# Designed miniproteins, single chains: the designs that were tried, part 29

Each design is a single chain, and the fold is of that chain. pLDDT is the mean over its residues in the fold that is shown.

## One batch from the design tools (miniprotein)

Design m989
Fold by ESMFold2-Fast:
Order: C-alpha cells, then structure tokens, then sequence
Structure m989 (fold): chain A 74 residues (1-74)
C-alpha cells in the first residue's frame, strides 16, 4: 500500500540520517552543519507523504541504492 511505502521510506531515511551524522562527525563537520543535514532529511521524510505510489516506488529504489553506497563508506 501507499502507507507501507511511506513507512519504509521514512524508516530508511531515519537510518540514512544516523549514518550521515556519524560520517559528518568523523569528517569534523560542525554541529550547525550536522543539524542542517538532519533538518533537510526530515523535510524529505515529510515530503514522502505527498508523493504518488509510483513516485514513492522510484524514491525507495534510489534511497536503497544511496544507503548501500553510504554504508560502504563507513
């Protein structure tokens, strides 16, 4: 269902946020920069609720690829 796609995208964005914060801290990013990145990812999670099912399926596929790439960097 559309609700299941939104929930999965929000779950993966929460995971991506944790990994991105960890990576940014490791690279010596400022707290302000980390907070801005967190806010941006939270906005993307909110935007997912307004997407069509086809848009959500496409976003989910891209997000899974990006998350796998990010995990490989850590």
Amino acid sequence: SKADLVAEIQRLLAEATRLIEAYMRKQGASQATIDAARDHLAALAAAATTMSEDQLRHFLAILRQDLAALQALL
Scores: mean pLDDT 86

Design m990
Fold by ESMFold2-Fast:
Structure m990 (fold): chain A 61 residues (1-61)
Amino acid sequence: TRQEASEVLREVARQLRELGLDNLADSFEELADKTPEMSDETAQRMAELAQRALASVQASE
């Protein structure tokens, strides 16, 4: 759902901020704010993208 996608995006942003990636975290927080304007499908795809971005950052360290 859009609500679940928004929560995932905010959680990813929080973890990115812990890693010092403030600009990337800000981008995902802005995206989370826009989830009510998206379809459920689009919101879920954005959440998946955010999770993959976080995983890539963690793997590259």
Scores: mean pLDDT 79

Design m991
Fold by ESMFold2-Fast:
Structure m991 (fold): chain A 83 residues (1-83)
Amino acid sequence: MDIEKAREIFDAVRPEMQAALDRLIEEAKKIKNKSKAASYVTAGALDMVGAALDSETPEEALARIRQVADDWIKKIKELEKKE
């Protein structure tokens, strides 16, 4: 990806990424194993960054970030149920 294009995509999706990260953190607070909770949040954040970098447009990046966040929220909820 071109650096200028990457910057444009990140600037456009930054508020959505922050909201998604905040949602991951709130769900992770319910996990008893705090080290594992932190690991899941970190992995989710890195996957969202990867989704943005793999996208050609801000609209594609937003859709991918939302999907990645929803998938990680599901994993965190499954982890909570298994505790």
Scores: mean pLDDT 82

Design m992
Fold by ESMFold2-Fast:
Structure m992 (fold): chain A 86 residues (1-86)
Amino acid sequence: ISEEYKKLMEPVGKKIEPLLPSLPEEEALALTVEEVLKAAEESEASEVVKEIAKLAAEGARALAAGDEAKAREYAERIQKLLEEAE
């Protein structure tokens, strides 16, 4: 899982990393979420890895919106998927 997740996230990191210093935090987060969701849809990774990436993106959005309870629920779902998938 870690290797597949890293491969899925590599294009996101390469696209976002140069832009992070020049963007306001909310815009940087919104762009990162959008790129993660696109990478998950386009990736050949397993469905579990895609789901983890999508949950991570949604959790980041919830946290940025001040919804700590929702962000925590997404984090718990990610943790469960990671445990179930070894």
Scores: mean pLDDT 76

Design m993
Fold by ESMFold2-Fast:
Structure m993 (fold): chain A 107 residues (1-107)
Amino acid sequence: SKEELIEELYEQLKLDIERIAERLKLSEETKEELLEVVEEGYKKMLELVKKNASIEEIIKVLREMKEKILEILRKDPNVSEEELKYIEEYLETVIENFEKALKALEK
């Protein structure tokens, strides 16, 4: 189901945040802000599914989540421009794969 895919994405993004926080030695405050962004996006996507919203509307939430994550990371002096570029490209791949998975459920 779309709800199961959203739950799987949420669990994966939480693990990704734990890994990046450890690797880059992010502050607890930065880590909590990232987790809050992902939780907010998760809740918004679930509400959209309940309302039978389009895949485009669900993907828009993920793109907004990506921008918020990148803004939070840019404020941390331990995060280089190269690391930001890597994370941006990773998140874009996650969004593309998630959109393909959602579309596969339409049949």
Scores: mean pLDDT 87

Design m994
Fold by ESMFold2-Fast:
Structure m994 (fold): chain A 94 residues (1-94)
Amino acid sequence: MGTTTATLTVELPAGVTAGVGISAYATGDATITTAGATVEVKAGEAGSAPAGPAGGGPTTFTVTITAKESTKVTLVASSARGVLATKEVEVKAA
């Protein structure tokens, strides 16, 4: 079982606030954990978890990814305004 922590930083204009969700797309079975939720993602499927509010200026969200197999995971931070940040991470499992 492998575990990796990833951070996504989103920036919104001054005076703008939005709720941010993180969607995960995995090549293998994985579990993603944010401050808001833990979600299982099956190979080839999308999963999403709430990350919390973001407001004017940079906001950093931490995502913990756990997988039993070596898995590539694409994380997408989005709001009602659209996609704010994207990050690819690889979880390596022995």
Scores: mean pLDDT 78

Design m995
Fold by ESMFold2-Fast:
Structure m995 (fold): chain A 58 residues (1-58)
Amino acid sequence: VSPQEKIVEQLKQIVRDNPEASEEQLVKEAQELLKNEGLDYDDETIAGLVKVVKEELS
């Protein structure tokens, strides 16, 4: 499993636990996940991932 797929699954869990959280808050959570995996994506890429995850769960 690619690190990217693992991050997407973890983001889905965060969105599920925090459905009322803003995109700004979710980006912050995603940044912590990526840092823990040793991945350093830029904020724009992280925001894109958050948007995709939210669209799948909405």
Scores: mean pLDDT 76

Design m996
Fold by ESMFold2-Fast:
Structure m996 (fold): chain A 93 residues (1-93)
Amino acid sequence: SSEANARALYLLGRTARTLAEQRQFYERAATEFPNTEAGRLAAQQLQQLETGTGSGARRSDIAELKAILPEVTDADIRALAQQAIQELEAEFQ
């Protein structure tokens, strides 16, 4: 669903290793899915990145990405989420 696609982009932003990647994922969620809760949250996170008040990744973000993965209909977003899950699970061993 569009909600799941937006949520995956938002969680990819939260788990991103660089500020540039984080900004790109949040911008995609906010611009492609502005009418979803995740799109609105991504827009808020973009504003917080500009003011330096953003939050870091959590283990729960990885679990949520895994939970919503079957509902992600966009093949490119799904591939990005699968890659992020693999890389982060290796890191949080």
Scores: mean pLDDT 80

Design m997
Fold by ESMFold2-Fast:
Structure m997 (fold): chain A 71 residues (1-71)
Amino acid sequence: SMRQELMEHMNRLVKEYNLSPQEQAALQVHTDDLGARAERENTEQALKDAKEQIERNVRKLATLRERRAAA
């Protein structure tokens, strides 16, 4: 399903960016919501948009962590 595909995509990015369990839990809630929306629209564009939003969310958390480490 689209929800499963998006959750798997999120988990892969969490591993790549070494996000904490707390950050993963927060992303999981948002990813589940995005997956439900994508399944309602049932289009390739909706799935693509949801994947891009997950990537933005992951990169935002990674950037914030990097900035804290640099300070």
Scores: mean pLDDT 77

Design m998
Fold by ESMFold2-Fast:
Structure m998 (fold): chain A 106 residues (1-106)
Amino acid sequence: SSKFEEALAFLREKSRDLSLVERAVAAAALSIYLTKQGFGLAEQERVLEAAGIGVDVDESKIPGQVLAALSFAGNPENLELAEAAYKSVLTPRVQALVDEVIKILE
């Protein structure tokens, strides 16, 4: 949808000013949102790419709690675990970005 493309463009632009960890947290939060909305793997992969958490990411530089949140986010049965993990590392700056991306999607 046009809203999804707009949301990805916004996420990609804003992610340029974020650290790797902040981008990973934003990606986890948005993946949780997409799973709750019934979006599939293809849409989730595009969000990871827009956040810069794609094929070239160095996972050794991402805290284990954030990697756990990303791992849980793609599984509907694990959403409560994913939410607990990402909320413990979510900053107001990252939350503001996630909220704006979700607002574009809705």
Scores: mean pLDDT 81

Design m999
Fold by ESMFold2-Fast:
Structure m999 (fold): chain A 95 residues (1-95)
Amino acid sequence: SSIKDKIISLIDQAEQIVKQLQEADRRKDWQTKLQLRKKLNQIFTEIEKEVEKIKDKNLANEIKSMISEFIKAINGSDYDRAISILKKIKDKINS
């Protein structure tokens, strides 16, 4: 569906930002890290909007739970776990 395709596209964009965020954190580039966090927040606002349109409310709730775990991983600077969670969200959408 177009909703699922949009979510997958937004998750792919988020994955690229997480990789950039990991590199900015490694370099202690706080300005770039702040800008990337702002972009990531904008993408997840769009993802949440698209997730609300999913008719399968059990699937929507599972994805929301995964997004919460992703945010915890990002706040803990656990970028590898964050990327792993994004991949799980894509798999769940494609199932």
Scores: mean pLDDT 89

Design m1000
Fold by ESMFold2-Fast:
Structure m1000 (fold): chain A 99 residues (1-99)
Amino acid sequence: SEADKLLTEALRAANEGKPVDEVLELFDKAIEKAKSLEDKAGTYYLAAVILREAGAPPERLRAVVDKLQEVLDSLPNPDPEMKAFVDALRAEVDRRLAA
Protein backbone atom coordinates (compact mmCIF):
# COMPACT_ATOMS: atom_id res chain seq x y z
CA SER A 1 0.00 0.00 0.00
CA GLU A 2 1.00 3.68 -0.23
CA ALA A 3 1.14 3.82 3.59
CA ASP A 4 3.51 0.81 3.67
CA LYS A 5 5.79 2.44 1.06
CA LEU A 6 5.95 5.70 3.04
CA LEU A 7 6.61 3.77 6.26
CA THR A 8 9.47 1.91 4.52
CA GLU A 9 10.91 5.26 3.35
CA ALA A 10 10.67 6.66 6.92
CA LEU A 11 12.51 3.59 8.30
CA ARG A 12 15.20 3.92 5.60
CA ALA A 13 15.66 7.65 6.29
CA ALA A 14 16.06 6.95 10.04
CA ASN A 15 18.61 4.17 9.36
CA GLU A 16 20.56 6.56 7.09
CA GLY A 17 20.71 9.16 9.89
CA LYS A 18 18.50 11.73 8.15
CA PRO A 19 17.36 14.76 10.22
CA VAL A 20 14.59 14.07 12.77
CA ASP A 21 12.26 16.55 10.98
CA GLU A 22 12.67 14.70 7.64
CA VAL A 23 11.94 11.33 9.30
CA LEU A 24 8.86 12.80 11.06
CA GLU A 25 7.55 14.24 7.75
CA LEU A 26 7.69 10.74 6.18
CA PHE A 27 5.90 9.21 9.21
CA ASP A 28 3.22 11.95 9.02
CA LYS A 29 2.66 11.10 5.32
CA ALA A 30 2.36 7.38 6.21
CA ILE A 31 -0.20 8.24 8.93
CA GLU A 32 -2.26 10.30 6.43
CA LYS A 33 -2.50 7.18 4.22
CA ALA A 34 -3.32 4.82 7.13
CA LYS A 35 -6.88 3.46 6.84
CA SER A 36 -7.56 2.66 10.52
CA LEU A 37 -6.87 4.13 13.97
CA GLU A 38 -5.05 0.86 14.80
CA ASP A 39 -2.70 1.39 11.81
CA LYS A 40 -2.13 5.01 12.91
CA ALA A 41 -1.30 3.82 16.46
CA GLY A 42 1.19 1.30 15.06
CA THR A 43 2.86 3.97 12.91
CA TYR A 44 3.16 6.48 15.81
CA TYR A 45 4.47 3.68 18.06
CA LEU A 46 7.17 2.80 15.50
CA ALA A 47 8.03 6.51 15.05
CA ALA A 48 8.44 6.94 18.85
CA VAL A 49 10.71 3.84 19.10
CA ILE A 50 12.92 4.95 16.18
CA LEU A 51 13.20 8.59 17.28
CA ARG A 52 14.06 7.51 20.85
CA GLU A 53 16.81 5.19 19.49
CA ALA A 54 18.11 8.03 17.26
CA GLY A 55 18.42 10.32 20.32
CA ALA A 56 15.75 12.81 19.24
CA PRO A 57 15.26 15.89 21.47
CA PRO A 58 12.74 15.32 24.32
CA GLU A 59 10.36 17.95 22.86
CA ARG A 60 10.11 15.92 19.61
CA LEU A 61 9.57 12.67 21.53
CA ARG A 62 6.83 14.35 23.61
CA ALA A 63 5.01 15.49 20.44
CA VAL A 64 5.02 11.94 18.99
CA VAL A 65 4.07 10.20 22.28
CA ASP A 66 1.20 12.69 22.82
CA LYS A 67 -0.17 11.89 19.33
CA LEU A 68 0.16 8.14 20.01
CA GLN A 69 -1.69 8.57 23.35
CA GLU A 70 -4.48 10.51 21.55
CA VAL A 71 -4.94 7.67 19.01
CA LEU A 72 -4.84 4.97 21.73
CA ASP A 73 -7.49 6.89 23.74
CA SER A 74 -9.73 6.75 20.61
CA LEU A 75 -9.47 2.93 20.34
CA PRO A 76 -12.00 0.69 22.19
CA ASN A 77 -9.29 -1.94 22.94
CA PRO A 78 -5.86 -0.25 22.86
CA ASP A 79 -2.75 -2.47 22.87
CA PRO A 80 -1.58 -2.76 26.53
CA GLU A 81 2.07 -2.95 25.38
CA MET A 82 1.74 0.34 23.49
CA LYS A 83 0.05 1.96 26.52
CA ALA A 84 2.89 0.79 28.81
CA PHE A 85 5.44 2.13 26.30
CA VAL A 86 3.70 5.54 26.18
CA ASP A 87 3.65 5.76 30.00
CA ALA A 88 7.36 4.81 30.25
CA LEU A 89 8.48 7.17 27.46
CA ARG A 90 6.40 10.06 28.84
CA ALA A 91 8.08 9.61 32.25
CA GLU A 92 11.53 9.49 30.57
CA VAL A 93 10.81 12.66 28.53
CA ASP A 94 9.53 14.50 31.63
CA ARG A 95 12.75 13.59 33.50
CA ARG A 96 14.92 14.78 30.57
CA LEU A 97 13.01 18.09 30.29
CA ALA A 98 13.38 18.67 34.08
CA ALA A 99 17.16 18.20 33.92
Scores: mean pLDDT 82

Design m1001
Fold by ESMFold2-Fast:
Structure m1001 (fold): chain A 90 residues (1-90)
Amino acid sequence: KSPLIEKLDEIDKKAKTPEEFFYRLLALLSQVDPETLKANRDELLEYLKKKYGEKVAEKFSRIIDKIINGEPLTFEEIDELVELMEKEYK
């Protein structure tokens, strides 16, 4: 289990809502160097797929790629993903 996935498990335990989980995850990803994110991308997406399903994982793949490339996230992208996570999380 990678250190990144261990931190993600910790976030999952602390977050009370999908929105809180999402913002904690963004904060974590912003602290990780791009090479480490690239190396752990598939493992991170599998974690998200198991927790929220394939559609959420696909949307997160775009966000992770933007973070790796240093591209800014839009409020629309954030809102859309949080809404999807809330719909998929039972």
Scores: mean pLDDT 78

Design m1002
Fold by ESMFold2-Fast:
Structure m1002 (fold): chain A 117 residues (1-117)
Amino acid sequence: AGEANVREIAERIAKELEELGFEVKITYTPGVAVIEARDKDDPRDRVRITLTALSDDQVELEIEAEGPRATDAVVKALQRLVEEGYRIDLEETAPMAELSDPERPVRRARGTITKVP
């Protein structure tokens, strides 16, 4: 049950990232999907999202985004999930070294996605 929910969420995120101009690859293992995306115009703008099944209705979410287009694309992908009836609770965790580069923003976040009935 949880694996099907992970796949559904991964495919929705991938579709939004592709519509925003990213090349997307999804790797599936039991209960886990890893989404890796790179901007077609600037492949330094990259996203990595890991989805792990916690239960039938909850998925753990880990986000790494590097670059201004990647950070914006992640926000838009998550907004799409909220519009489709998912609840997302996120806590931002940022690496201290990368925070010092104003030209290359790095965003890291961890949280949960819950399917709302």
Scores: mean pLDDT 79

Design m1003
Fold by ESMFold2-Fast:
Structure m1003 (fold): chain A 81 residues (1-81)
Amino acid sequence: SLKEIARRQAKMILSMSDEEIKEAIRQSVKESGQEFSDEEIEEIRKKIIEVAELVEKEDFESGFKKAEEIEKWIEELAKKQ
């Protein structure tokens, strides 16, 4: 189920260091041909942690809504480049 996938991903993310998460974000952005600032990467990291914490608390509705908002925000950042 989507909830089971979300739980596994949240546990993985919460087991990673801040630098490991930022490096994963940088790699993903680089593969998409986009370039983001260190400040934008840090903001994405903070938002990802917030989603993972909501999922860990079993607040799936808020977690999924926040994840969708983050995806839209990243798309808007990419358009401004």
Scores: mean pLDDT 81

Design m1004
Fold by ESMFold2-Fast:
Structure m1004 (fold): chain A 69 residues (1-69)
Amino acid sequence: ATLEDMVEGTRGMIDAAKEAIEKGNTGLAEIYIGMARTNRSRLFGVDPETAKKLSKEIEEVEEKLEKAK
């Protein structure tokens, strides 16, 4: 339950960051991606394989955010 909640929460933050970029709200996207990075870091101690996959998704969103600035 707790691990599943952390993974789903992190994915939700990544999706929210993507939507913020699409809406032109780069400041909100930076907040959401920062929250996703923090939760992803906690996952490395519990589920490192899922944390690695989320890290790749976060990196892709960060690249899109930099291009939107």
Scores: mean pLDDT 82

Design m1005
Fold by ESMFold2-Fast:
Structure m1005 (fold): chain A 80 residues (1-80)
Amino acid sequence: MEALRRDARLLMRSLENGIENYQALKNNPKTPQSRIDQYEATLEQQIESGERVAKELEPVDPALAEELRKAIERARKALA
């Protein structure tokens, strides 16, 4: 239980930091496309992991699951 909540909170922080770093890389014209592609792949993997954690968390902590899903949605929008 506590480990699942901890993992959810860490993943939310990772997603938020990932979005910030991704946007910074995209805004720098000197960033190679390969670095942008690598970061997009990393964020996509974190989104997939987040969806699994949110599903497991839903029956035990629906409020935290909802917060995680909102972080996932922000990451999806950043990638679009």
Scores: mean pLDDT 84

Design m1006
Fold by ESMFold2-Fast:
Structure m1006 (fold): chain A 56 residues (1-56)
Amino acid sequence: SAARRREEQDRLRQETARLVQNMLRQALQSTPSQSRELLDQAIKRGQAMVAEAEAL
């Protein structure tokens, strides 16, 4: 059902949000080069979440 798929999507988004938050925390504690890479990954994950929301 659509409701079950929505629940699964919401769960995946929560997990992705936690991963992004962890990447940002690591960036704050890392060297500038490592921070740049972590920020780039966080941005890409954030953009993917927005694209998924727009596809709904």
Scores: mean pLDDT 74

Design m1007
Fold by ESMFold2-Fast:
Structure m1007 (fold): chain A 110 residues (1-110)
Amino acid sequence: MSMKEQKEKEEEFAKIDTAIGMGLPAAMVAQSKSAEEARKHAVELVELAVEGDLETIRERYPEASEEQLRELIEQLKKTLEYYKEKKDEAMAAMVESELARLERELAALE
């Protein structure tokens, strides 16, 4: 691979790590059809957040329905087990943090 491609991927991963640390909006993740789309939305969210454009973030990523939140939580629980089996403690911790946030969002809808 070229050095430019590798640097672009490293910058993308750093943005994804930052977005996960900020807590991805459940609506954004629930709208993603794949992990790849979720990553794209995470990068876009970080870029908007750096620019301070919170209004655009709210417009683009409205709150997910209760059903979408429940489905996403179940999918992420499987992802968490996968990373725990692989002994990837960093990814497991990020997924656990995201799960806790989504479970709090679901509880707020009660």
Scores: mean pLDDT 58

Design m1008
Fold by ESMFold2-Fast:
Structure m1008 (fold): chain A 89 residues (1-89)
Amino acid sequence: MTDEEIEKLFKEADVDGDGTLTLDELVRFLNRLQKENPEKFGEVVDENDPGFRLQVERLLAEFDVDGDGTLNFEEFKKFLKHLIDSNSL
């Protein structure tokens, strides 16, 4: 996945164009990404599944340096690259 592809995905997930992704936006984005690429990101789960939300929240917290509950573009790039390298969510 290229930086240009990551930028496109970020812009698609950032509906408001504020330059950050909230937990809810990230959960929705990742659920859609799993549905489109199940072989890369594992079995698709409901976006409202507590286990799935907790997994995304934990990953967001790991990459959210400021602790404001959002990911900027650089944090999102690191998050996606980690996700792709692990082939898991």
Scores: mean pLDDT 71

Design m1009
Fold by ESMFold2-Fast:
Formats: sequence, C-alpha cells, structure tokens
Structure m1009 (fold): chain A 99 residues (1-99)
Amino acid sequence: SDVEEGLAKVDEIAKEAAENREELEKLRPEIENFEAPSPDMAELRDLLIKALEADEKELKEMIEKAEKEIEEGIKTGDKKLINRGLTELALAKAALLIK
C-alpha cells in the first residue's frame, strides 16, 4: 500500500537526516528565514522548524499527531493529509534520533 511504502521511506529519511545533523543545524537560520513560494512549502518549512526546535517530549507528541493524521487521511481518502502526516513523522523521527 502507499502508506506502507511511505512508512518505509520515513524510516530511510530519518536515518539519512540523523547522519546529516551538523548540516541541518547549519541550515536552521536559512530555513527559519525562508519565504516559501507556496502554502505547501510554507507548511513544510514550519514542520521542519518545529522538529529542529522541539525537545524529546514535543517530538514524541509530533509523532503521535502525525500517526493520527495518517490514520484520518486513510479513513477519508485525503492524500494531502497522509503526505503531511508522513512528512511530519519523518522530520520528528529524524530529530528524535539526533537528540
């Protein structure tokens, strides 16, 4: 299923992000000051900033929220909600691995 493929990709991305922690920290000011050309890009930027700034408790809460968004997206057939949840899950898991 698309969700199973997405979850496998989330674990891959989280691993890659953890290996590139130093580069992510260097990019933090550029990410925070990025004027997104679209609302979807703005949402992605905001999720990334939240993950980078979050403590372990907040990251676990982000994971729980992302899992609920994926579940709701599956129930409603909302592909945008599934993709947002998968993205948030990947970012939160990556950030948790580098803490």
Scores: mean pLDDT 69

Design m1010
Fold by ESMFold2-Fast:
Structure m1010 (fold): chain A 69 residues (1-69)
Amino acid sequence: EFEEGLRRVVERVREATLADKNSTPEQAEATAAGMEADGRRLSKLSPELALRHLERVVDRIKEAVEKNN
């Protein structure tokens, strides 16, 4: 189900962003909300591709956070 996949990806975005020492909870929520909105827009074309795209974005956020810490 798309909603379950989207919820899991959004949670992973929040967790990845909060792993950055310099990130605030507000910034993490803003990032998660942006990802959710993006996923919902992309799901109009393909829910499966939207979730795959968001998974790739989560990986990139984690890489960036690792470089910052």
Scores: mean pLDDT 79

Design m1011
Fold by ESMFold2-Fast:
Structure m1011 (fold): chain A 73 residues (1-73)
Amino acid sequence: KLVTGPSGEKVPASSLTDPIKTAEELRKQGYSEKTVHEARFGLGDASSLDEEGRDKETGVSRPVLLFLRNLGL
């Protein structure tokens, strides 16, 4: 699915094909490490899950998140 930036801008799945590049751009703009992490792994870190993934991005591992974003969910 789309990731919403701090300003409310939605990032299309195609731009998340390279999440490291996207994360670096967010870092350059002064976004928090939390926001950068969300851009790389999606909503919620798989290694720091608090709740079961009712939303696919929250409950899935990084490789699956990247795959889903590339499909334009």
Scores: mean pLDDT 48

Design m1012
Fold by ESMFold2-Fast:
Structure m1012 (fold): chain A 92 residues (1-92)
Amino acid sequence: MSPEEVRAMAEAGAPQAEEVLALSDEELKALIREESPELSDEEIEEAVRVAREAAELILRAREAAAAGDYERAAALLREALQLLADAGRRLA
């Protein structure tokens, strides 16, 4: 993955990650319930935890890419994507 690709991916994810981290747990639960009304309360709580962790990793990846640390940025993006993929499988 090129440095330009890593930066583009982190910057593309950053606005939504900032939105997720700006919301309270109650606001995030409400948003997830509106988008996925089929999920149980326990599944929504899991989705909130995963969303916050992935968002934090994406913002850290943006910071690392901005500092020129593309290896760290790529590693953080891979960790965020893996968390989202694992949660998606568990919630299916």
Scores: mean pLDDT 81

Design m1013
Fold by ESMFold2-Fast:
Structure m1013 (fold): chain A 85 residues (1-85)
Amino acid sequence: SMEEKKKELEEHAKKKLEEAKAQFRARFPDFSPEIQEQAFARLEESVETITKLGIKSNLSKQEIENAIDSALAAVMSEALRLKRA
């Protein structure tokens, strides 16, 4: 059903978001709580947008995963610039 597909994509995106947060923490263990919180807020917003688009556009789990990986890379790049500034 469409309801089952929506739930499956939302659960997959939630799991991938938690994995992305873990990767961020592992890569930048010395970042301040403020930088981490800002990065996680941006990542959460991006994943919500990707999930909504995925449901509307009938994207595969792999396409959603790839989009989340791209969002994580962008968030990591921004956080690293902020840390170096």
Scores: mean pLDDT 83

Design m1014
Fold by ESMFold2-Fast:
Structure m1014 (fold): chain A 83 residues (1-83)
Amino acid sequence: AQKTAEEACQSAINSLASFDKEGLKTLLGQAKKDCLSLAPENKHAEIEAAFETASQQLEQAETVQEAQAIVKAAFEKVIAILQ
């Protein structure tokens, strides 16, 4: 079965604790690509905006804990957009 955009975001959330800041940047970028490839066209702009905002916030994060919270919030927002 094909992976859904919501499933991609949930999988990413479950993996957050194992990543440092650079790993979280990579995870965020990969999740964005996966979500956009699987999400309905009419939701792409909102999803792109959510990931772009999270990417900018992640660059300013001072701790790994703050970075993890930013990425988790971004994935939760994308799941809400998809619902």
Scores: mean pLDDT 78

Design m1015
Fold by ESMFold2-Fast:
Structure m1015 (fold): chain A 94 residues (1-94)
Amino acid sequence: AVSTVQFATRETLEQVAELIRKEAESLGLKVTLRFDETDNTLTIEVESEEKDKQVRFEVRILSPNTYGIYRVTTEDKDGKKTVEKELVATVTGE
């Protein structure tokens, strides 16, 4: 799964990227993080080994300087799709 997020500062982007990397490593997931220096954007690509289970990371603005990192799991079991979203970390920028 691929997600792209734009940040106000590079420092906040780097903090979010590090937390996503740590969460992915704790789950045994392979993640590729790409930085666009022009737009200060982070692209998050999670390698899925299971065709019926996909994990992605979603970043949301919770307040003007606070970002929430969510783990979104989509599982297709017996033709039933289940979507679960969990807040895994928050980052407060300056």
Scores: mean pLDDT 75

Design m1016
Fold by ESMFold2-Fast:
Structure m1016 (fold): chain A 69 residues (1-69)
Amino acid sequence: DEKEKEEKLKKAIEEAEEKNKEIRESLPPLEELKERARAGDSSVIADLLIQNSYYDPEVAELVDKAVAA
């Protein structure tokens, strides 16, 4: 049971890294999403949360402000 949990976590991390790379190369860069959020486009908040793998403090502030509204 514990080993299966460890294996699933490792696989989830690897899949997240692979998806993050594909998203980074195929979708708009994080800076463009941040610019849209700064312009008041709340539709990108979900994308910022999904792509926020390294947790930038500026991204966290933009997301928190939008969610608080």
Scores: mean pLDDT 68

Design m1017
Fold by ESMFold2-Fast:
Structure m1017 (fold): chain A 109 residues (1-109)
Amino acid sequence: GVPIALVNRMIGLELRVIGLEIELEELEKKFKEELKKGPNKEKLEELLKKVQEIVREAQEIIREARALKAATDDPEALAFLDRVIERAQEVLERAQELIKKIEEELKKL
């Protein structure tokens, strides 16, 4: 069986990933809306800072999930943590792509 403390930490990581997925989707929408309105430098810089924070948080989730994987031999816990890592890596990749797009738009201003 999986210790309740490990289960609670695993659920915490999943909730954090869900939060980042929602935040990133909203930032992607805001970036697209800003491009349609004629991009404002200050708004793009604010978006860039928020996306950079998502990168940092996604990297921390991956680090913590990998540490929990090293601390357990339970196949179901390992599979759960692998899904958390995969989702956090997808968030990280999308966030890095959005950063590149924001930086390219800022260079035009």
Scores: mean pLDDT 91

Design m1018
Fold by ESMFold2-Fast:
Structure m1018 (fold): chain A 70 residues (1-70)
Amino acid sequence: MTKEEKIFENLKLTLESARKAIEQETDPERKRRILEAVRQLVDAVKPYLTPEQKAEAERMVEELERLVES
C-alpha cells in the first residue's frame, strides 16, 4: 500500500466516522464543529490525492454538509 493510498483510505474512514457522529448528534453547533474539522482535514490532505480521489472526498464532504443542514 502506497503512502498516498493509505492517506486516502484513512480519510474515507474518518469521513464515515464523522457521518455517524453527525447522524447521532442532536446539537446543531456540535454538528457544525464536526463538519468544520472534516473540511480542514480534507483541505490538508488534498495535495496528496489524485483528481479522482479529490472528487470523491469532495462529494463525501458535500453529503455531510447536507446532513448538518437538513
Scores: mean pLDDT 81

Design m1019
Fold by ESMFold2-Fast:
Structure m1019 (fold): chain A 90 residues (1-90)
Amino acid sequence: DVEAKLKELEEGKKALEEYIELLKKAKEKYKDEPALPPEEVLERGRKAKTLEEKAEVFALGHPSVEEFERALEEGRREAEEGLKEELAEL
């Protein structure tokens, strides 16, 4: 059902936008926290089940504002490109 798939993709778009907002909020919340070691970022990332947990790990893994903004923009572009490819297959 094409309509059901389109709804899933639209929900995916909304989830992406909500996740981006969570990432920005997590960065503000943890702005004064020290960076997690790379190994710990990977372990916590694998264990993160909620969008909030994933956002916290991302913020702690990218302590500088510049690094955070670049990683956020890269991840956003990759996710949007993936959604566009899925839409093109419909």
Scores: mean pLDDT 72

Design m1020
Fold by ESMFold2-Fast:
Structure m1020 (fold): chain A 112 residues (1-112)
Amino acid sequence: SEEERIAEAESVIREKLDQLVAEIKKKTGMKIDDESLRRLVLLLIEEYLLTGSVPKETARVYAMLFAKVLLSDEEIETIINLVKKFVDSLTPEEKEAIRILVEHLAKEEAKR
């Protein structure tokens, strides 16, 4: 089922995403909830996978839209650098898991 596919994708990448979210919070000191930061990070990872780049303006806009936070330039640079390092370490299976989770996020947003 679609629900099983999403659950399997989440199982594949959850631990690594949770570690990335924790590292971002540790390095930036941000007072943001884990779910909002996780959504932001998924979108930035997808941007990097699709285009090979994460523009600072894209990160700023996504943070405002999906995390309701205004990021400093230093926070944006930290997040982009951590996202790039994270993506460069992913297996093809983990990259596909992220694609599935982002597609699910897009569908849920379209229902709102």
Scores: mean pLDDT 83

Design m1021
Fold by ESMFold2-Fast:
Structure m1021 (fold): chain A 84 residues (1-84)
Amino acid sequence: MLEKVQEEAREALERGVKKAEERMAEYDEEEKKKVEFVKRVLEALENADAEEIIKLGNTVAKDPELIEEAKKAAKKIEEIKKKS
């Protein structure tokens, strides 16, 4: 069950990134930075790279806007978990 929820969450994030990339020409630098951050999270999860995950956590700690974006992503994952 957990593995299925994790796979569904990953697919949802991948679809979100694809849609964001399609509209990237309309984004300012801050929006582009957030999309890039989510892409890095997806890559770290795909590779199960603990070092990269820690590095991403440190990056979020340095940028309050990335913290807010990470909170939104975490809430979406929690909503998916509750529905399964």
Scores: mean pLDDT 61

Design m1022
Fold by ESMFold2-Fast:
Structure m1022 (fold): chain A 81 residues (1-81)
Amino acid sequence: MGIKAASVEELIENVTPENLELIKRLVELFKKSREEAVEEMVEYMKKLVLEKKVTKGDELIAKNVLAGDLKGLEEVLKKIE
């Protein structure tokens, strides 16, 4: 059913340096195609689940991508630099 996007504050608290690079890629993909950004996030999460390496940051980023909250992801990048 409908997924509520995580707040910018929750994302900042849980984001790792690896999550920042993922957010940068997802923001660029969203600008070109929402479908490509969703596909990239789904494939990334599948790999992490198989490797048992999913972090809270990854889950929150996935929620924002699925909710279509591009502006929230951009705000995280602006605040963390």
Scores: mean pLDDT 78

